# Designs tried in a protein design run: designed miniproteins, single chains, continued (3). Part 103

Each design is a single chain, and the fold is of that chain. pLDDT is the mean over its residues in the fold that is shown.

## One batch from the design tools (miniprotein)

Design m11571
Fold by ESMFold2-Fast:
Structure m11571 (fold): chain A 94 residues (1-94)
Amino acid sequence: MELILEKEVEVRASDIISTVKNLLIEAAKEMGLKVKKIEVEVLPTDDPRRLRIVATAELENGYKLVLEAEGEVRIAADGTPLVHLRIRAYREKL
C-alpha cells in the first residue's frame, strides 16, 4: 500500500462526496489510469462534530485507490454547514 495523496480542504457539507470523487479521479489521471468504479461513504462517529469518509476507486489496471478522511463540522456565520477534511489516499493492488 503506497501513500499517493495527503490534503486538507474545507468544503460545504453538501460537496463532500463530489470533492472526494474528484480527488480520486485526479489522482488516477496523474497516474495515467482510468477509474472503473468509485464508492464513497460518509460515516457518523460518536462525536456529532466529526465525520469519517471512506472511498475506493477501482482502476482499469487491477489497482485500487483507497481514500480515508476525517471531517470536522462547523457552521459558518451565514448558517452554511462546512466540513474541514483531512484526507489521505493510498494505492493498493487488487
Scores: mean pLDDT 84

Design m11572
Fold by ESMFold2-Fast:
Structure m11572 (fold): chain A 69 residues (1-69)
Amino acid sequence: SMAEQEAELHAFIDQAVANAEAKGVTFSEAEKQALYDLARQLLAAGHSLEEAKEAIERELLRLYLRKTS
């Protein structure tokens, strides 16, 4: 279901954010919410769970690199 896929993407985002925080990189509540919104938008647009994870990974990497520059 979409709800199950959304929950998996939320867990994926939470794990990635926790890993970044363990390395000293903090994500704001607004940034986390934007990642959750991106996950919902990708699923609503008909993207697969795999495609959504790839798009989220690219956005997470973009944010991580910006914060560590």
Scores: mean pLDDT 88

Design m11573
Fold by ESMFold2-Fast:
Structure m11573 (fold): chain A 63 residues (1-63)
Amino acid sequence: GMSLEELIELARKLAEERGLKLSEEDIERAAQAVAEGYAGADVPLEHARLWLEYALREEEKKR
């Protein structure tokens, strides 16, 4: 499974790759939502990436 720190770093990379105009707080909120959704479950990297992409897009929609 990924730690919250690992999810934040992955979320930052995905936001940069997608050209999303998100603050550090938006990125941290997206990563936190994914971490809470997993509730300690061991999640494959590709699964975490898809959920982070969804969460980042949801944060972008709020702007």
Scores: mean pLDDT 77

Design m11574
Fold by ESMFold2-Fast:
Structure m11574 (fold): chain A 58 residues (1-58)
Amino acid sequence: MDDALQNTLRGAKEQAAILPGFRYSKGDVRVMARATSVPVGPLSRALLDAGLTDESVE
């Protein structure tokens, strides 16, 4: 679980770096969490901390 979360965050940060001003929507975060089998709450909080989404998702 932890490794999957770290890998998902790394990929999300790398993709966002290519597209300046890009932010993930709630739907994007949910899809990402499901596709990578990581908990959506911790993923959304980490993306918020990184400035890659506007709000947390449950």
Scores: mean pLDDT 75

Design m11575
Fold by ESMFold2-Fast:
Order: structure tokens, then C-alpha cells, then sequence
Structure m11575 (fold): chain A 69 residues (1-69)
């Protein structure tokens, strides 16, 4: 699972728009559950932030928090 979460995080971090991040996050949630999806989104946010993709990073972080709540 951890390797899958890391792969999904990298995939989500490369999303072209914040809307694409939300769509990818919903798909991931539906397939691997809330906890795993939240972890993937948190990692995606960190990857995107390091790449200077702050809008994508924020969308991933916000969605991760929404899933955990």
C-alpha cells in the first residue's frame, strides 16, 4: 500500500489544475478508502509545493483535510 500511495501522490502532484487534483482525489478515495487517499493527497501537496505548484498543493491539502474531517 505505501508504494501505491507514493505513486498516487506523485501522479496527483502532476495534475494540470486544482480541479484535476479534486477529481483525482475523489477517484483515489473511491478505490483505496479515505485514510489512504488522505495520505496520498498530503504527500501530493508536499511534492507540488516543492515544485512551486502552490495552487495544486493547496487543493491537495484542502481535500486531504476534508476527507479526514
Amino acid sequence: MDKLIDSLAKFISQAPTPEAVKNAGKSVKDHIGDDNASKALEKASEIAEKQGRYDVSKAAKDMSKEIKS
Scores: mean pLDDT 82

Design m11576
Fold by ESMFold2-Fast:
Structure m11576 (fold): chain A 72 residues (1-72)
Amino acid sequence: GAAAATAERALAEARAAVEAAKAAKTLEAAIGATLRAIGAGIEAALALGRREPSPELQALIEEANEYANRAP
């Protein structure tokens, strides 16, 4: 269904954001990638009718945030 497709797309965007955070050479790029992951997480949660993201999506958001926090 459309909700599942939207959630899958948002999860793919979160994964892409983690990859961008890993490749980030500046703090600004890492923060941008983390914000994108958070946005994708919210979109996926809303599409699934949940108040919070799935464990997989939450882990991706946390991973992106870790890269932002460890950026120079």
Scores: mean pLDDT 69

Design m11577
Fold by ESMFold2-Fast:
Structure m11577 (fold): chain A 61 residues (1-61)
Amino acid sequence: SLGERLGRNARAGAEAVLANPSRALALTVIAGSQEAVRLDPSPVVREGAEEARRAAAEALA
């Protein structure tokens, strides 16, 4: 489903920012997670988005 794809994309963003932490990538991942939730507010997308935001915050800490 679209939600599953959006959730997987958010998790991929989390992995990418943890592997290569940068402010630009972190902001991109956060923005992408917000757009994913706007398009599909289902639990699977929201969980992926929360994981992405947490990864971005950790990468910048």
Scores: mean pLDDT 79

Design m11578
Fold by ESMFold2-Fast:
Structure m11578 (fold): chain A 56 residues (1-56)
Amino acid sequence: MPPAPELSEETARVAGAIAGTLRRIGELLDRSLAHYRETGEFLEIPPVEPEEVPLA
């Protein structure tokens, strides 16, 4: 069994928030690519805000 990484609660929350933000970026990229393939033009993508972590 590999040693478990030493993670604080804060580090775990930050990692979760980053993962959530990356997922949202991936969804936006998928939509933008689909639009580009259909029209040959880039979809206007709003700035991606980080996912809020409620009291975690």
Scores: mean pLDDT 67

Design m11579
Fold by ESMFold2-Fast:
Order: sequence, then C-alpha cells, then structure tokens
Structure m11579 (fold): chain A 103 residues (1-103)
Amino acid sequence: REALRRRALENARRRLEAAGVDEEVKRRLLAALERALATARSLEDVGALGALLELALRHGAWDLVLAGLERLAAGEDPVEVLLAAARALGLEELVEALEEYEK
C-alpha cells in the first residue's frame, strides 16, 4: 500500500541522514529506493530492499547498493540481487545463508 511505501521511504531517509551520507548520494539512493518500492510485488522484494539499505549503511557501498536497487526495480529476483551484493562485499556468511535459503 502507498502509505506503507511512503513510511519505508521516510524511514530510509532518516537513517541515511543520521549516517551522515552525502546529500547527492542520499538523493540518488532515495530515488532508486522509491522506484524499487513502486515495483515491489512481494514481502521478499521489500525484505531485499531493507537488506540492501543495511549493507549500504554498514559498508558504505553506495554504488553497489544503487545497482542492486535498480535491479530490483527491473523485477529481478530479490535473493539473486542480495547474493550478488553479498559476494561483491566478501560477506561469506551471508552468501552461505542466502545459498542455503535457495535450496
């Protein structure tokens, strides 16, 4: 629902602001997140958006997360998008967890 999407976007904005992210990077991330939220069709899609935002906030991998959000907005599989991000960041434990989840 639109109200839930608006709340998710506002929560993301507050978290990026609290993390001291550059205004241009923040603007690009929020725009990509809004597009991905508009195309989300499942709770898995919404969960992947939240996970990508957490990875961005913890690792500062803004370009990687922007690419992931654009892939989600294009309707790509959320687990595959997260797996690609986890592999690129060298997060071996997360990669193993996601691969096990697909089985």
Scores: mean pLDDT 75

Design m11580
Fold by ESMFold2-Fast:
Structure m11580 (fold): chain A 68 residues (1-68)
Amino acid sequence: MLEQLREELKALEERIENWNREEAIKRLQEEYKMSKERAEAVVHSALGIEKAAIDFLKKLIERLEKEK
């Protein structure tokens, strides 16, 4: 379990590092016909959710390690 959580954390961190904000905004505008403002808001929210997931996993892993 703990080792799987570490793998998921690493995968999420790698995704964030390779994630291009400008490409994501352009894709939303082209594929979903969104305005620039709406696309920027969606991308900002999605990035925030991913960062929150990374923080949650880091805290969960730290807690589990302290209990061992």
Scores: mean pLDDT 75

Design m11581
Fold by ESMFold2-Fast:
Structure m11581 (fold): chain A 67 residues (1-67)
Amino acid sequence: MSEEERVELAKRISELGNESGNEKDIKAADKAGVLVVLGRYDEAKKVIEEEMGEEVAKKALELIENA
């Protein structure tokens, strides 16, 4: 995955967090987005699984798996 593709993936994850309207999901999405930009996908998935709500986490994980 290119740097540009990682930045776009991080943006989509952040958009999911914002759409949730939940401060915890927004913060978790921001953390996961930073990790995605750095290529730390396993750490990003862990943040999503541990810190995001189930429905939003599922969508964010699908974005990473399909990238």
Scores: mean pLDDT 82

Design m11582
Fold by ESMFold2-Fast:
Structure m11582 (fold): chain A 66 residues (1-66)
Amino acid sequence: MKKVKEISEIVREIMREVAPQLTDEQLREFLKKASEIVQKAIKENKTPEEIREELRRLADEFLARQ
């Protein structure tokens, strides 16, 4: 179904916003945690909206670090 495409687009949207603002080390950590969130969400059959909120929370946490 279309769910995988929707999840991929959410990840791309958030990555475009946060990647330029993170160091290489922070970006690697973010990608690892984001992948874990996406994998668990797919297994648990979460909605794209729920995945977006979880990834947005993760992004906000990383952007608050300096």
Scores: mean pLDDT 77

Design m11583
Fold by ESMFold2-Fast:
Structure m11583 (fold): chain A 73 residues (1-73)
Amino acid sequence: EKEKIAEEVQKLIAEMIEKFNEEHPFLTEEQREKIHELREEMGPEIEKAIEEGDLEKVKELLEKLYEKIMAIT
């Protein structure tokens, strides 16, 4: 059950990044690469926070991810 929640969160993150890339077709190759790296870096941290039941940390990490994606544009 906890693993299923982690998978759902990771799927939402992937969908958010894909939609952002589609909505911003003028992104440079460098910006797209940074978004991809960000997903790979933060994914494990978010999963760990979910497994630990630290909802505060999960929220913090999701907010940071969103802010960093927005800052790349």
Scores: mean pLDDT 72

Design m11584
Fold by ESMFold2-Fast:
Structure m11584 (fold): chain A 99 residues (1-99)
Amino acid sequence: SRAALEEEIARLREMARQNRAQARALLDSVFDPAEAAELWARIESGEGVLERLKELKAKDPEKAKALFEASVLYGVARIVEAVIRTIERRELERLLREL
């Protein structure tokens, strides 16, 4: 039903939001505010994360682990968001065929 689909989409959106929030909170717990903001920008752009991970792994393995875990959580949120877009697109295509 439409209600069941809407509930599932809402659940997936909440899951993506929680994973993004957990990723940011993990960075904020381990890095100073300026470093956390820089690393978050790298994760969002997808640029320079691997280079920063390699640098941190040599100097501070615990910080490297936190950056890696935050990157994974953000990646999961992005995958969930892509699934939501696919569901919404298929529903729109179905409605358009009924017109």
Scores: mean pLDDT 87

Design m11585
Fold by ESMFold2-Fast:
Structure m11585 (fold): chain A 78 residues (1-78)
Amino acid sequence: KEEAISKLEEIKKKTVERLRQAGAPEETIKRVEDLIEKIIESIRNGDEKAALQYITEFERESGDEEAAKEMSRIVANA
């Protein structure tokens, strides 16, 4: 769990940096950040189903398929 949360925090940091570099609106960055925080919270609570649902929303909102796949693997192995 702790290792999974650490990896998710790293993905959050990298994704936010990429979006800022790409000139994404602050509103979009906040939504993506909020979704990753909800994924982390779901893992802390042991709710893998909720985490996977938030990852699906993250992929739709961010368009970052690679990050979504990586987060899904982390959640499945948590």
Scores: mean pLDDT 82

Design m11586
Fold by ESMFold2-Fast:
Structure m11586 (fold): chain A 58 residues (1-58)
Amino acid sequence: MIRLEVVAEDANGVATRLRVFDEKGEDLGDITESGAVDPKARAALAAHGRAGQAEVEA
């Protein structure tokens, strides 16, 4: 399972940037509200999201 961490929020408390980590805790890059996604983060989300394993952890 990948882990998503909120690293930036807007004035309304909405996450504007999430950092993606793999099962080893390796930083795979960031996802932004504008839809900019690092290629490694995008690949991990596609794999784990399709399997229903990608989620935001507090």
Scores: mean pLDDT 64

Design m11587
Fold by ESMFold2-Fast:
Structure m11587 (fold): chain A 68 residues (1-68)
Amino acid sequence: SSSEIINELVKEIEKIAKSNSDPVETAEKIKELTEKVIKENPDNAEIVAFAKSMADLAEKEAKEALER
């Protein structure tokens, strides 16, 4: 189900965030993970939208950290 895939994606994102102190590296790894999930579920609009939103959020956080 979409909910299981989304929950797993959230758990993996949390692991990446906890194990990496560099916001740019964190965003890069989240982008790779979200791209993989989209490729595996291209016809599932809910999963694709959620994965894209997570990648966008990670990029915004990385840019904000670099502006400091």
Scores: mean pLDDT 81

Design m11588
Fold by ESMFold2-Fast:
Structure m11588 (fold): chain A 73 residues (1-73)
Amino acid sequence: DEVLRNFLQAVAELYSGRSLSEEQIKEALELLKKNNFDLLTSTLSEEDARKLADILEIPEEKREIFIKNLQQP
């Protein structure tokens, strides 16, 4: 899904200033698809947001803000 791939890259650039590998993108997409995540209508649970932060290698000091933004809004 191009939209989700672009979202993941934008998130990685915003929070960690780096591009994602294809392996990271695939792992993150599997997590999002498992949760039927839709960028327009869905939020992630705190547990799944933390898993996504691990996959995207979000810096520890930015993880709480990242998780909050994925839950509301």
Scores: mean pLDDT 75

Design m11589
Fold by ESMFold2-Fast:
Structure m11589 (fold): chain A 83 residues (1-83)
Amino acid sequence: SKAEELAKEALEHIEKAKAAVDAGNYKEAVRHLKEAEEKFLAAKEAGASDEQIQELLRKRAEFGASLSEEQKEKLAAAADELE
């Protein structure tokens, strides 16, 4: 379904954001997080199940929990530069 495709794309962008952070590419990570959020909202609008929504929220929380304080500050600075 369209909701399943959008949910999968959101998960892929979260994974790419983590890879970008680990590589020190914070602006690239911000772009992937923006795409993940847009795909997440689109999946929800397309009728994604509660299970699919919970999986996306869990992966977002895991991403946030995986970051050091320094990485969080660098991501916030990159987000501000990108508007």
Scores: mean pLDDT 86

Design m11590
Fold by ESMFold2-Fast:
Structure m11590 (fold): chain A 82 residues (1-82)
Amino acid sequence: MSEEELKKVDETIKNLREAIEKGDLPAVEKYLKELTDIAVNSKSKEARDKAFKALVEASRHPDPEIAEIARKYLAEAKKKIN
């Protein structure tokens, strides 16, 4: 179970980084949404922590469009886990 959750979060983070490099904003939003779902709902604490950290890192991205989308999803994650 935790191994599957960790593989899923690592793959989602990889996919997010590739989407950012391509400037594919719809894909960036898709993977940020998936990371939000993992951060809130994953049964693995390690997977939740990795997903939350990835949202924080994306929210600080030098591209203002990416940072703005990521801040929206980070705020959603914070609202649901608080």
Scores: mean pLDDT 85

Design m11591
Fold by ESMFold2-Fast:
Structure m11591 (fold): chain A 60 residues (1-60)
Amino acid sequence: LAALKAGLKELINNLALPEAKKNRFLQRIDAAQSVEELKAIASELAKDLNSDDIANYLDK
């Protein structure tokens, strides 16, 4: 669990997410007490990543 939390935090730090979203996800990861909760957070993060990646790279 701790290793998975650390991996998700590192992933978030490497992402170009809005600061408010980063802080929210980091807090939810810290509060998560199960792999199931972490998977739910990762799924939500993946949706934000997809939308943000498309928006940020539309002009490339």
Scores: mean pLDDT 68

Design m11592
Fold by ESMFold2-Fast:
Structure m11592 (fold): chain A 58 residues (1-58)
Amino acid sequence: SGIVEDLRKLLELAKEAAEKNKEGGISMLDRVARAGKMIPEAREVGEEAEKLAEKLRA
């Protein structure tokens, strides 16, 4: 299923967004994290997004 690949692409876009708008980037990362938790195959992508959002909030 293309969902894992799509979430990885969204993760990269979220990283770029965070460089210009920290709050917008965090919001995007939170969405990737939630989607990843719903899909076992995408769990690693979701965890990576969650860790990055935590780092940005610190």
Scores: mean pLDDT 84

Design m11593
Fold by ESMFold2-Fast:
Structure m11593 (fold): chain A 73 residues (1-73)
Amino acid sequence: SAIEEQEKRRKLGKDLVEHFAKTSAKNDAVSIGEAELAYQLGYLSEKEYKERMEEAYKRFGLTEKGKALAEAS
């Protein structure tokens, strides 16, 4: 079914992003780009995407854009 296919894709994408984050945690810009790409491809839920972006923005310091993204739910 479409739901099962979407669930499989999200799991694969999440596992991939998680593996990448563990190996490249010291490159915040790449981590942000990876999260954005995974969200655009439907591999991350909106909640998972927001959590990853909040984490990345904390490393760069809280920007007005980062605050707005966190509050826009």
Scores: mean pLDDT 60

Design m11594
Fold by ESMFold2-Fast:
Order: sequence, then structure tokens, then C-alpha cells
Structure m11594 (fold): chain A 75 residues (1-75)
Amino acid sequence: MKELQEKIEKIVKEAKELRDKADSYETLANGAKALADAVPEGKEVLEQKANELRSQAEKYRKEADDLEKTARDIL
């Protein structure tokens, strides 16, 4: 029982870390988008960076969802 509990806790912690990463990337993407709207000279580059950061956030969210599902399936 304890070994299974420790494994589940590790997966849940890993999923939380991935969600925290996704939130951080989403915040950066929103910041880059806001800066793109404020600075016309850098708009295209900043919008591209915002899209890249948002895609990375979505990837981390999906990985977290997959890990949480794995933890539930072990129970």
C-alpha cells in the first residue's frame, strides 16, 4: 500500500509541476501579446513568441492531464 501511495503522490506532484509550468507559459504569452499591442515595431516578432509560448502551455497542460488520468487509473 505505501509503495503505491508514494508512486501516486509522485505522479500527482509531477502533474502539478506541469500545470504550474503551463500557467507560467500562459502568463508569458499574455505578456508578450500585451507588449505586441503596445509596441508596433516589434508586433510581428512578439505575436509569434506569444503563439509559441501558448502552444508550449497547451502541451504542458495535456501532459498534466495525461498524468492525472494515469494516477486515477492506478487507483
Scores: mean pLDDT 81

Design m11595
Fold by ESMFold2-Fast:
Structure m11595 (fold): chain A 73 residues (1-73)
Amino acid sequence: ERARENLRRIAELDLGVSEVTDEEAEAYMDEIFAELKRAVDLVADLSGKYDSVEEILEGARRVRAEQARLAAA
């Protein structure tokens, strides 16, 4: 499977290890997809509030920073 092989290679490169199991590669991609979905949901919400792409990105960064702060509290 090309997709599974690519996933494993990406996880190996990002984690700096020589080999990753299929289970570890799938968990890594699930995390990436969750982050992408969160970003898309934020952009969809912010697109109605801001006119420029730069303002939307800044808004998304602020929300992420706030969420990280709350998670650390």
Scores: mean pLDDT 64

Design m11596
Fold by ESMFold2-Fast:
Structure m11596 (fold): chain A 73 residues (1-73)
Amino acid sequence: SSALEKAFEVFKGHFKKLFPDVELSEEELEEIFNRLYQAQVEHLAATGKPLSGEELKQLLEELVKEVLEERKK
């Protein structure tokens, strides 16, 4: 849990640099982080390789869009 907490703090720092104009709650950021982490674990299990930086960025953009769309429900 402490390792995941530290990884989440690092993720928040990177997110702010990639999406400086996007305001998300701590809860929404944690949802995106958990989905990215799960996708990485599943990809490693299926292929033996981590997601590339490009694949991670694309997935992150898709997850941000989904969270913003969920706000409308």
Scores: mean pLDDT 79

Design m11597
Fold by ESMFold2-Fast:
Structure m11597 (fold): chain A 69 residues (1-69)
Amino acid sequence: GGEITELAKQHLPVNPLPVYARIAALVSQDTGLPLEVVADSLATSLGFLHGVDRSELAREILRLARELL
């Protein structure tokens, strides 16, 4: 990633992923959508806001969300 992506990672709260994972799990449970679809959608939205790799973010959200179910 570029310098902006690297800088953003340093300024993000330590481990924001558990919050996003909880949101993904709750949305999946409430809507009945597959957790994979919810995680991918959330990662796409967060990727625009944080300039991070969306595929890696989706995988991390999915992994953590599965631990909550």
Scores: mean pLDDT 69

Design m11598
Fold by ESMFold2-Fast:
Structure m11598 (fold): chain A 58 residues (1-58)
Amino acid sequence: TLSPRQATIQLFVLLADTTEKILEARRRAKSEEEYQAEVDKIVAEHNAQVAKIRAQAA
C-alpha cells in the first residue's frame, strides 16, 4: 500500500521515464507512422504502470 505522497512521487518518476522514451522514439523513427506505432506501445506500457501504482495506493 502506497501513501498519496509516495504514489505522486512514483507517478512523476514514471512520467519522466515515459517522456524520455517518447523523445528517443522520435529520434529513431524513420517515418511518422513508425513514430506513432512506437508511441502507442510506450503509452500502453505507461498506462499499465499508472494502473499498478494507483491500485497500490487504493
Scores: mean pLDDT 83

Design m11599
Fold by ESMFold2-Fast:
Structure m11599 (fold): chain A 84 residues (1-84)
Amino acid sequence: GMVEKMIKKAEEMLKRAEKLLEEAKKTGDKEVIKKALLEVEIMRGLLLIMLGVAKLIGDEELVEHLEKTIEKLEKIEKELKELL
């Protein structure tokens, strides 16, 4: 269903963000860190749009899942900023 697809997409974005953070930490290259940060910021923006849609349709389980995923992305974003 739509909910399962949105959850899966959010999980894929989180895994991508975690991989970007690991690569940024490994390389220490400011250009790599900046590119990783931009991609994570874009993914967070997309998840905020998805959260807005979830709230409009009243799917509380999807809202909770997306809010938790956004919090994890915000933590990754903070760690990337601290590497600069």
Scores: mean pLDDT 88

Design m11600
Fold by ESMFold2-Fast:
Structure m11600 (fold): chain A 85 residues (1-85)
Amino acid sequence: MSEAEKAELFAQVRAGLEAYKAEAKKSLSPAQQKELDALLAQTLAQIEEAIANATSREELLARVEEIVSAFLKQVQKLIEEEKAA
């Protein structure tokens, strides 16, 4: 996988997660919005590490999918906690 392909993958994933964050914030309190910002920063750092350390395209895509899936589950938990409040 080329450096250009890695950069494009990261940019696409980042754009998608930032868009998802913007929509999720509409349903969250200010405190939960800060928690979401922290979760996204952590998720992007994990994706950058996965890209840097991946030995194959298949390994990279699988790890990115797992990281993104975990982020989406955490965001849903925040929305459910806000709905319960």
Scores: mean pLDDT 82

Design m11601
Fold by ESMFold2-Fast:
Structure m11601 (fold): chain A 78 residues (1-78)
Amino acid sequence: SRDQARRDGQLGVQAWQAGDYRTAGEHFERAARHYEQAGDLRSAALLYREASDAYARAGDQQRAQQMQQRADQLLQQA
């Protein structure tokens, strides 16, 4: 739901502020999936981009690239 998406987004911000970029990426990715399920493709794309940045900072370049590609795909549909 959008409410779950907002909660996961907030948890992602908290993890990012704590320097836990892996956990931040996971929360942003969950937030993005909730927005995507709700049909809010622009919000989903933004959160996938945030997840990409977080995964890149965590050293997970493969997951970062996957998140970026998903964001780009959704922006084509929005």
Scores: mean pLDDT 88

Design m11602
Fold by ESMFold2-Fast:
Structure m11602 (fold): chain A 66 residues (1-66)
Amino acid sequence: SVADLKALAERSVKGVAEMYNLSQEETENLSAEVEKAIEDNKDNPSEALREITRILSKKILEAHKK
């Protein structure tokens, strides 16, 4: 369900933020980007999950370069 996807996304964002010591602003921006991906793809959960994975992977890669 969309609610389950939102819960999974929230936990994933929190995990990335804690692992890479993201600032509150960075965490809020990441959360907003993931939330937008879910809203834009609410009728296609598989595409929403693909976008969430892409967004999180990009953030993780950027964090590793610093």
Scores: mean pLDDT 82

Design m11603
Fold by ESMFold2-Fast:
Structure m11603 (fold): chain A 72 residues (1-72)
Amino acid sequence: SELEALLRRIDALVERAADAERAGDYATAVALLREALALLDELGRRHPELYARLEPARAALERRLAAAEARL
């Protein structure tokens, strides 16, 4: 349940970041993507067995963050 709750929180932040990106609000997108990455790190810390599996998602969020930051 804790794992499911963390995943839902990450998903919600990523969706809100996508909304901000679509609206051209890159400052909000950057803040939301940083929060999502922090929660993904927390998930990997609590579930080390999932760390390697989470790497593609982490890389994708890092690329989106870099793209949003470039728009600031």
Scores: mean pLDDT 87

Design m11604
Fold by ESMFold2-Fast:
Structure m11604 (fold): chain A 100 residues (1-100)
Amino acid sequence: MKKIEEAKKLKEEGKKHLELSRELQRQADATEDPIDEGILLIQAGVHFTIAVNYYGRAAKKAKEAGDDKLAEEIKKEAVESAPTEELKKVVEEKLDLILK
């Protein structure tokens, strides 16, 4: 089914942005300049937001293909990727809205 292949491709793109977000966070943690740290943290947040959007689209495509298990696994992976408990709640709420 074409939608399952689209879901997997969207998840792969999301993972790339998640890995970039984590790399930018590591660079922020290593810098002593507060301005450079702030810029890197903003960039990390942007890439995390892009990753969550790709994961949400991937989960929706999986659900539309009738693969509810894959959709739930993608949602769980996205929620678990969030760096704080507060962000986990935000990600879960956003994905619940996308999957309605």
Scores: mean pLDDT 85

Design m11605
Fold by ESMFold2-Fast:
Structure m11605 (fold): chain A 80 residues (1-80)
Amino acid sequence: MEEALRLVDELIKLAKNPRVIELAQRIKDRIQHLTPEERERVIRGLRALVELAKKGYPDEFLEDALESLLQFLDREIARR
C-alpha cells in the first residue's frame, strides 16, 4: 500500500499538466480498494511511468498511460 501511494505522489510531483495530476489522484483512490496482488501489478506500472516522466516524456503520453491504467483498475473493481 505505502509503496503504491508513494509512487503516485512522486508522479503528481513530476506532472506539469493538471489533467495528469487529476488522473493520478483518481488512481490513488482506486489503489485502496485493490488486493495485494493487484497492487503489486499497479506498482510495476506506476514505477515505469515515474521513470518515463523523469526521462522527460511529454505530459500527453503520461495522460494517455494514466487513463489506460485507470480504465484497467475500474474493470478489475467492477469484476467484483
Scores: mean pLDDT 77

Design m11606
Fold by ESMFold2-Fast:
Structure m11606 (fold): chain A 104 residues (1-104)
Amino acid sequence: TLKQQLQEAVNEVNQKLNVEPFILEPEDFELLSCLYNNGKKVLQEDPNIKVSENTFLKTLVYIFYKIKKNESITSKEIGEALNITENTSQKIIKALQKTLPDCP
């Protein structure tokens, strides 16, 4: 289920970044589900973009974590933290920025 995949992504982010564990509240799952579904559609519109579901989910969760901490995010920082290319992180950030206004 998407809820289980999001929880697994949270656990992976917590482990990789050695951050204080955070727990998703019900409203967080609703927001992340909206961002995931809408962001996935935006990424699928570009034929030159291939981002795995796991990479997208982890990046989404990490961005959400940074927002909750009132910390700035850059494509370079995300790429370094999650071991993905800056280009991949930039494409995900742009997709999420496009979808955020349509989510609660």
Scores: mean pLDDT 75

Design m11607
Fold by ESMFold2-Fast:
Structure m11607 (fold): chain A 78 residues (1-78)
Amino acid sequence: MPPPSDEEVEKAVKEALKDVEGVLDVKAKVHGTVASVTVTLSPEAFTPETIEKVEELAKEAARKAGAEDAGVEVRQAK
C-alpha cells in the first residue's frame, strides 16, 4: 500500500479531533512512513490533559491513515 499523503493524515487527525474543544489548526507532513503532526490549541485549552489527549488521538489517527509512526507537536495559539 502506498504511504499516506500529507492531506490524508491531516484529514484523519482533524476527524479524530473534531470533538476536542479548543483545536484551532491541524497540519501534517509525511516523510516516508512517518507522519509529523502539528496541532494548535487555544490558550484556554492548552492544558496537560488536553495535550495528552490530542497527542494520543493524533498518533492513532495517523497510524490508521497508514503511517507506521507519528510525531505530534502541540502548540498554543497567541
Scores: mean pLDDT 81

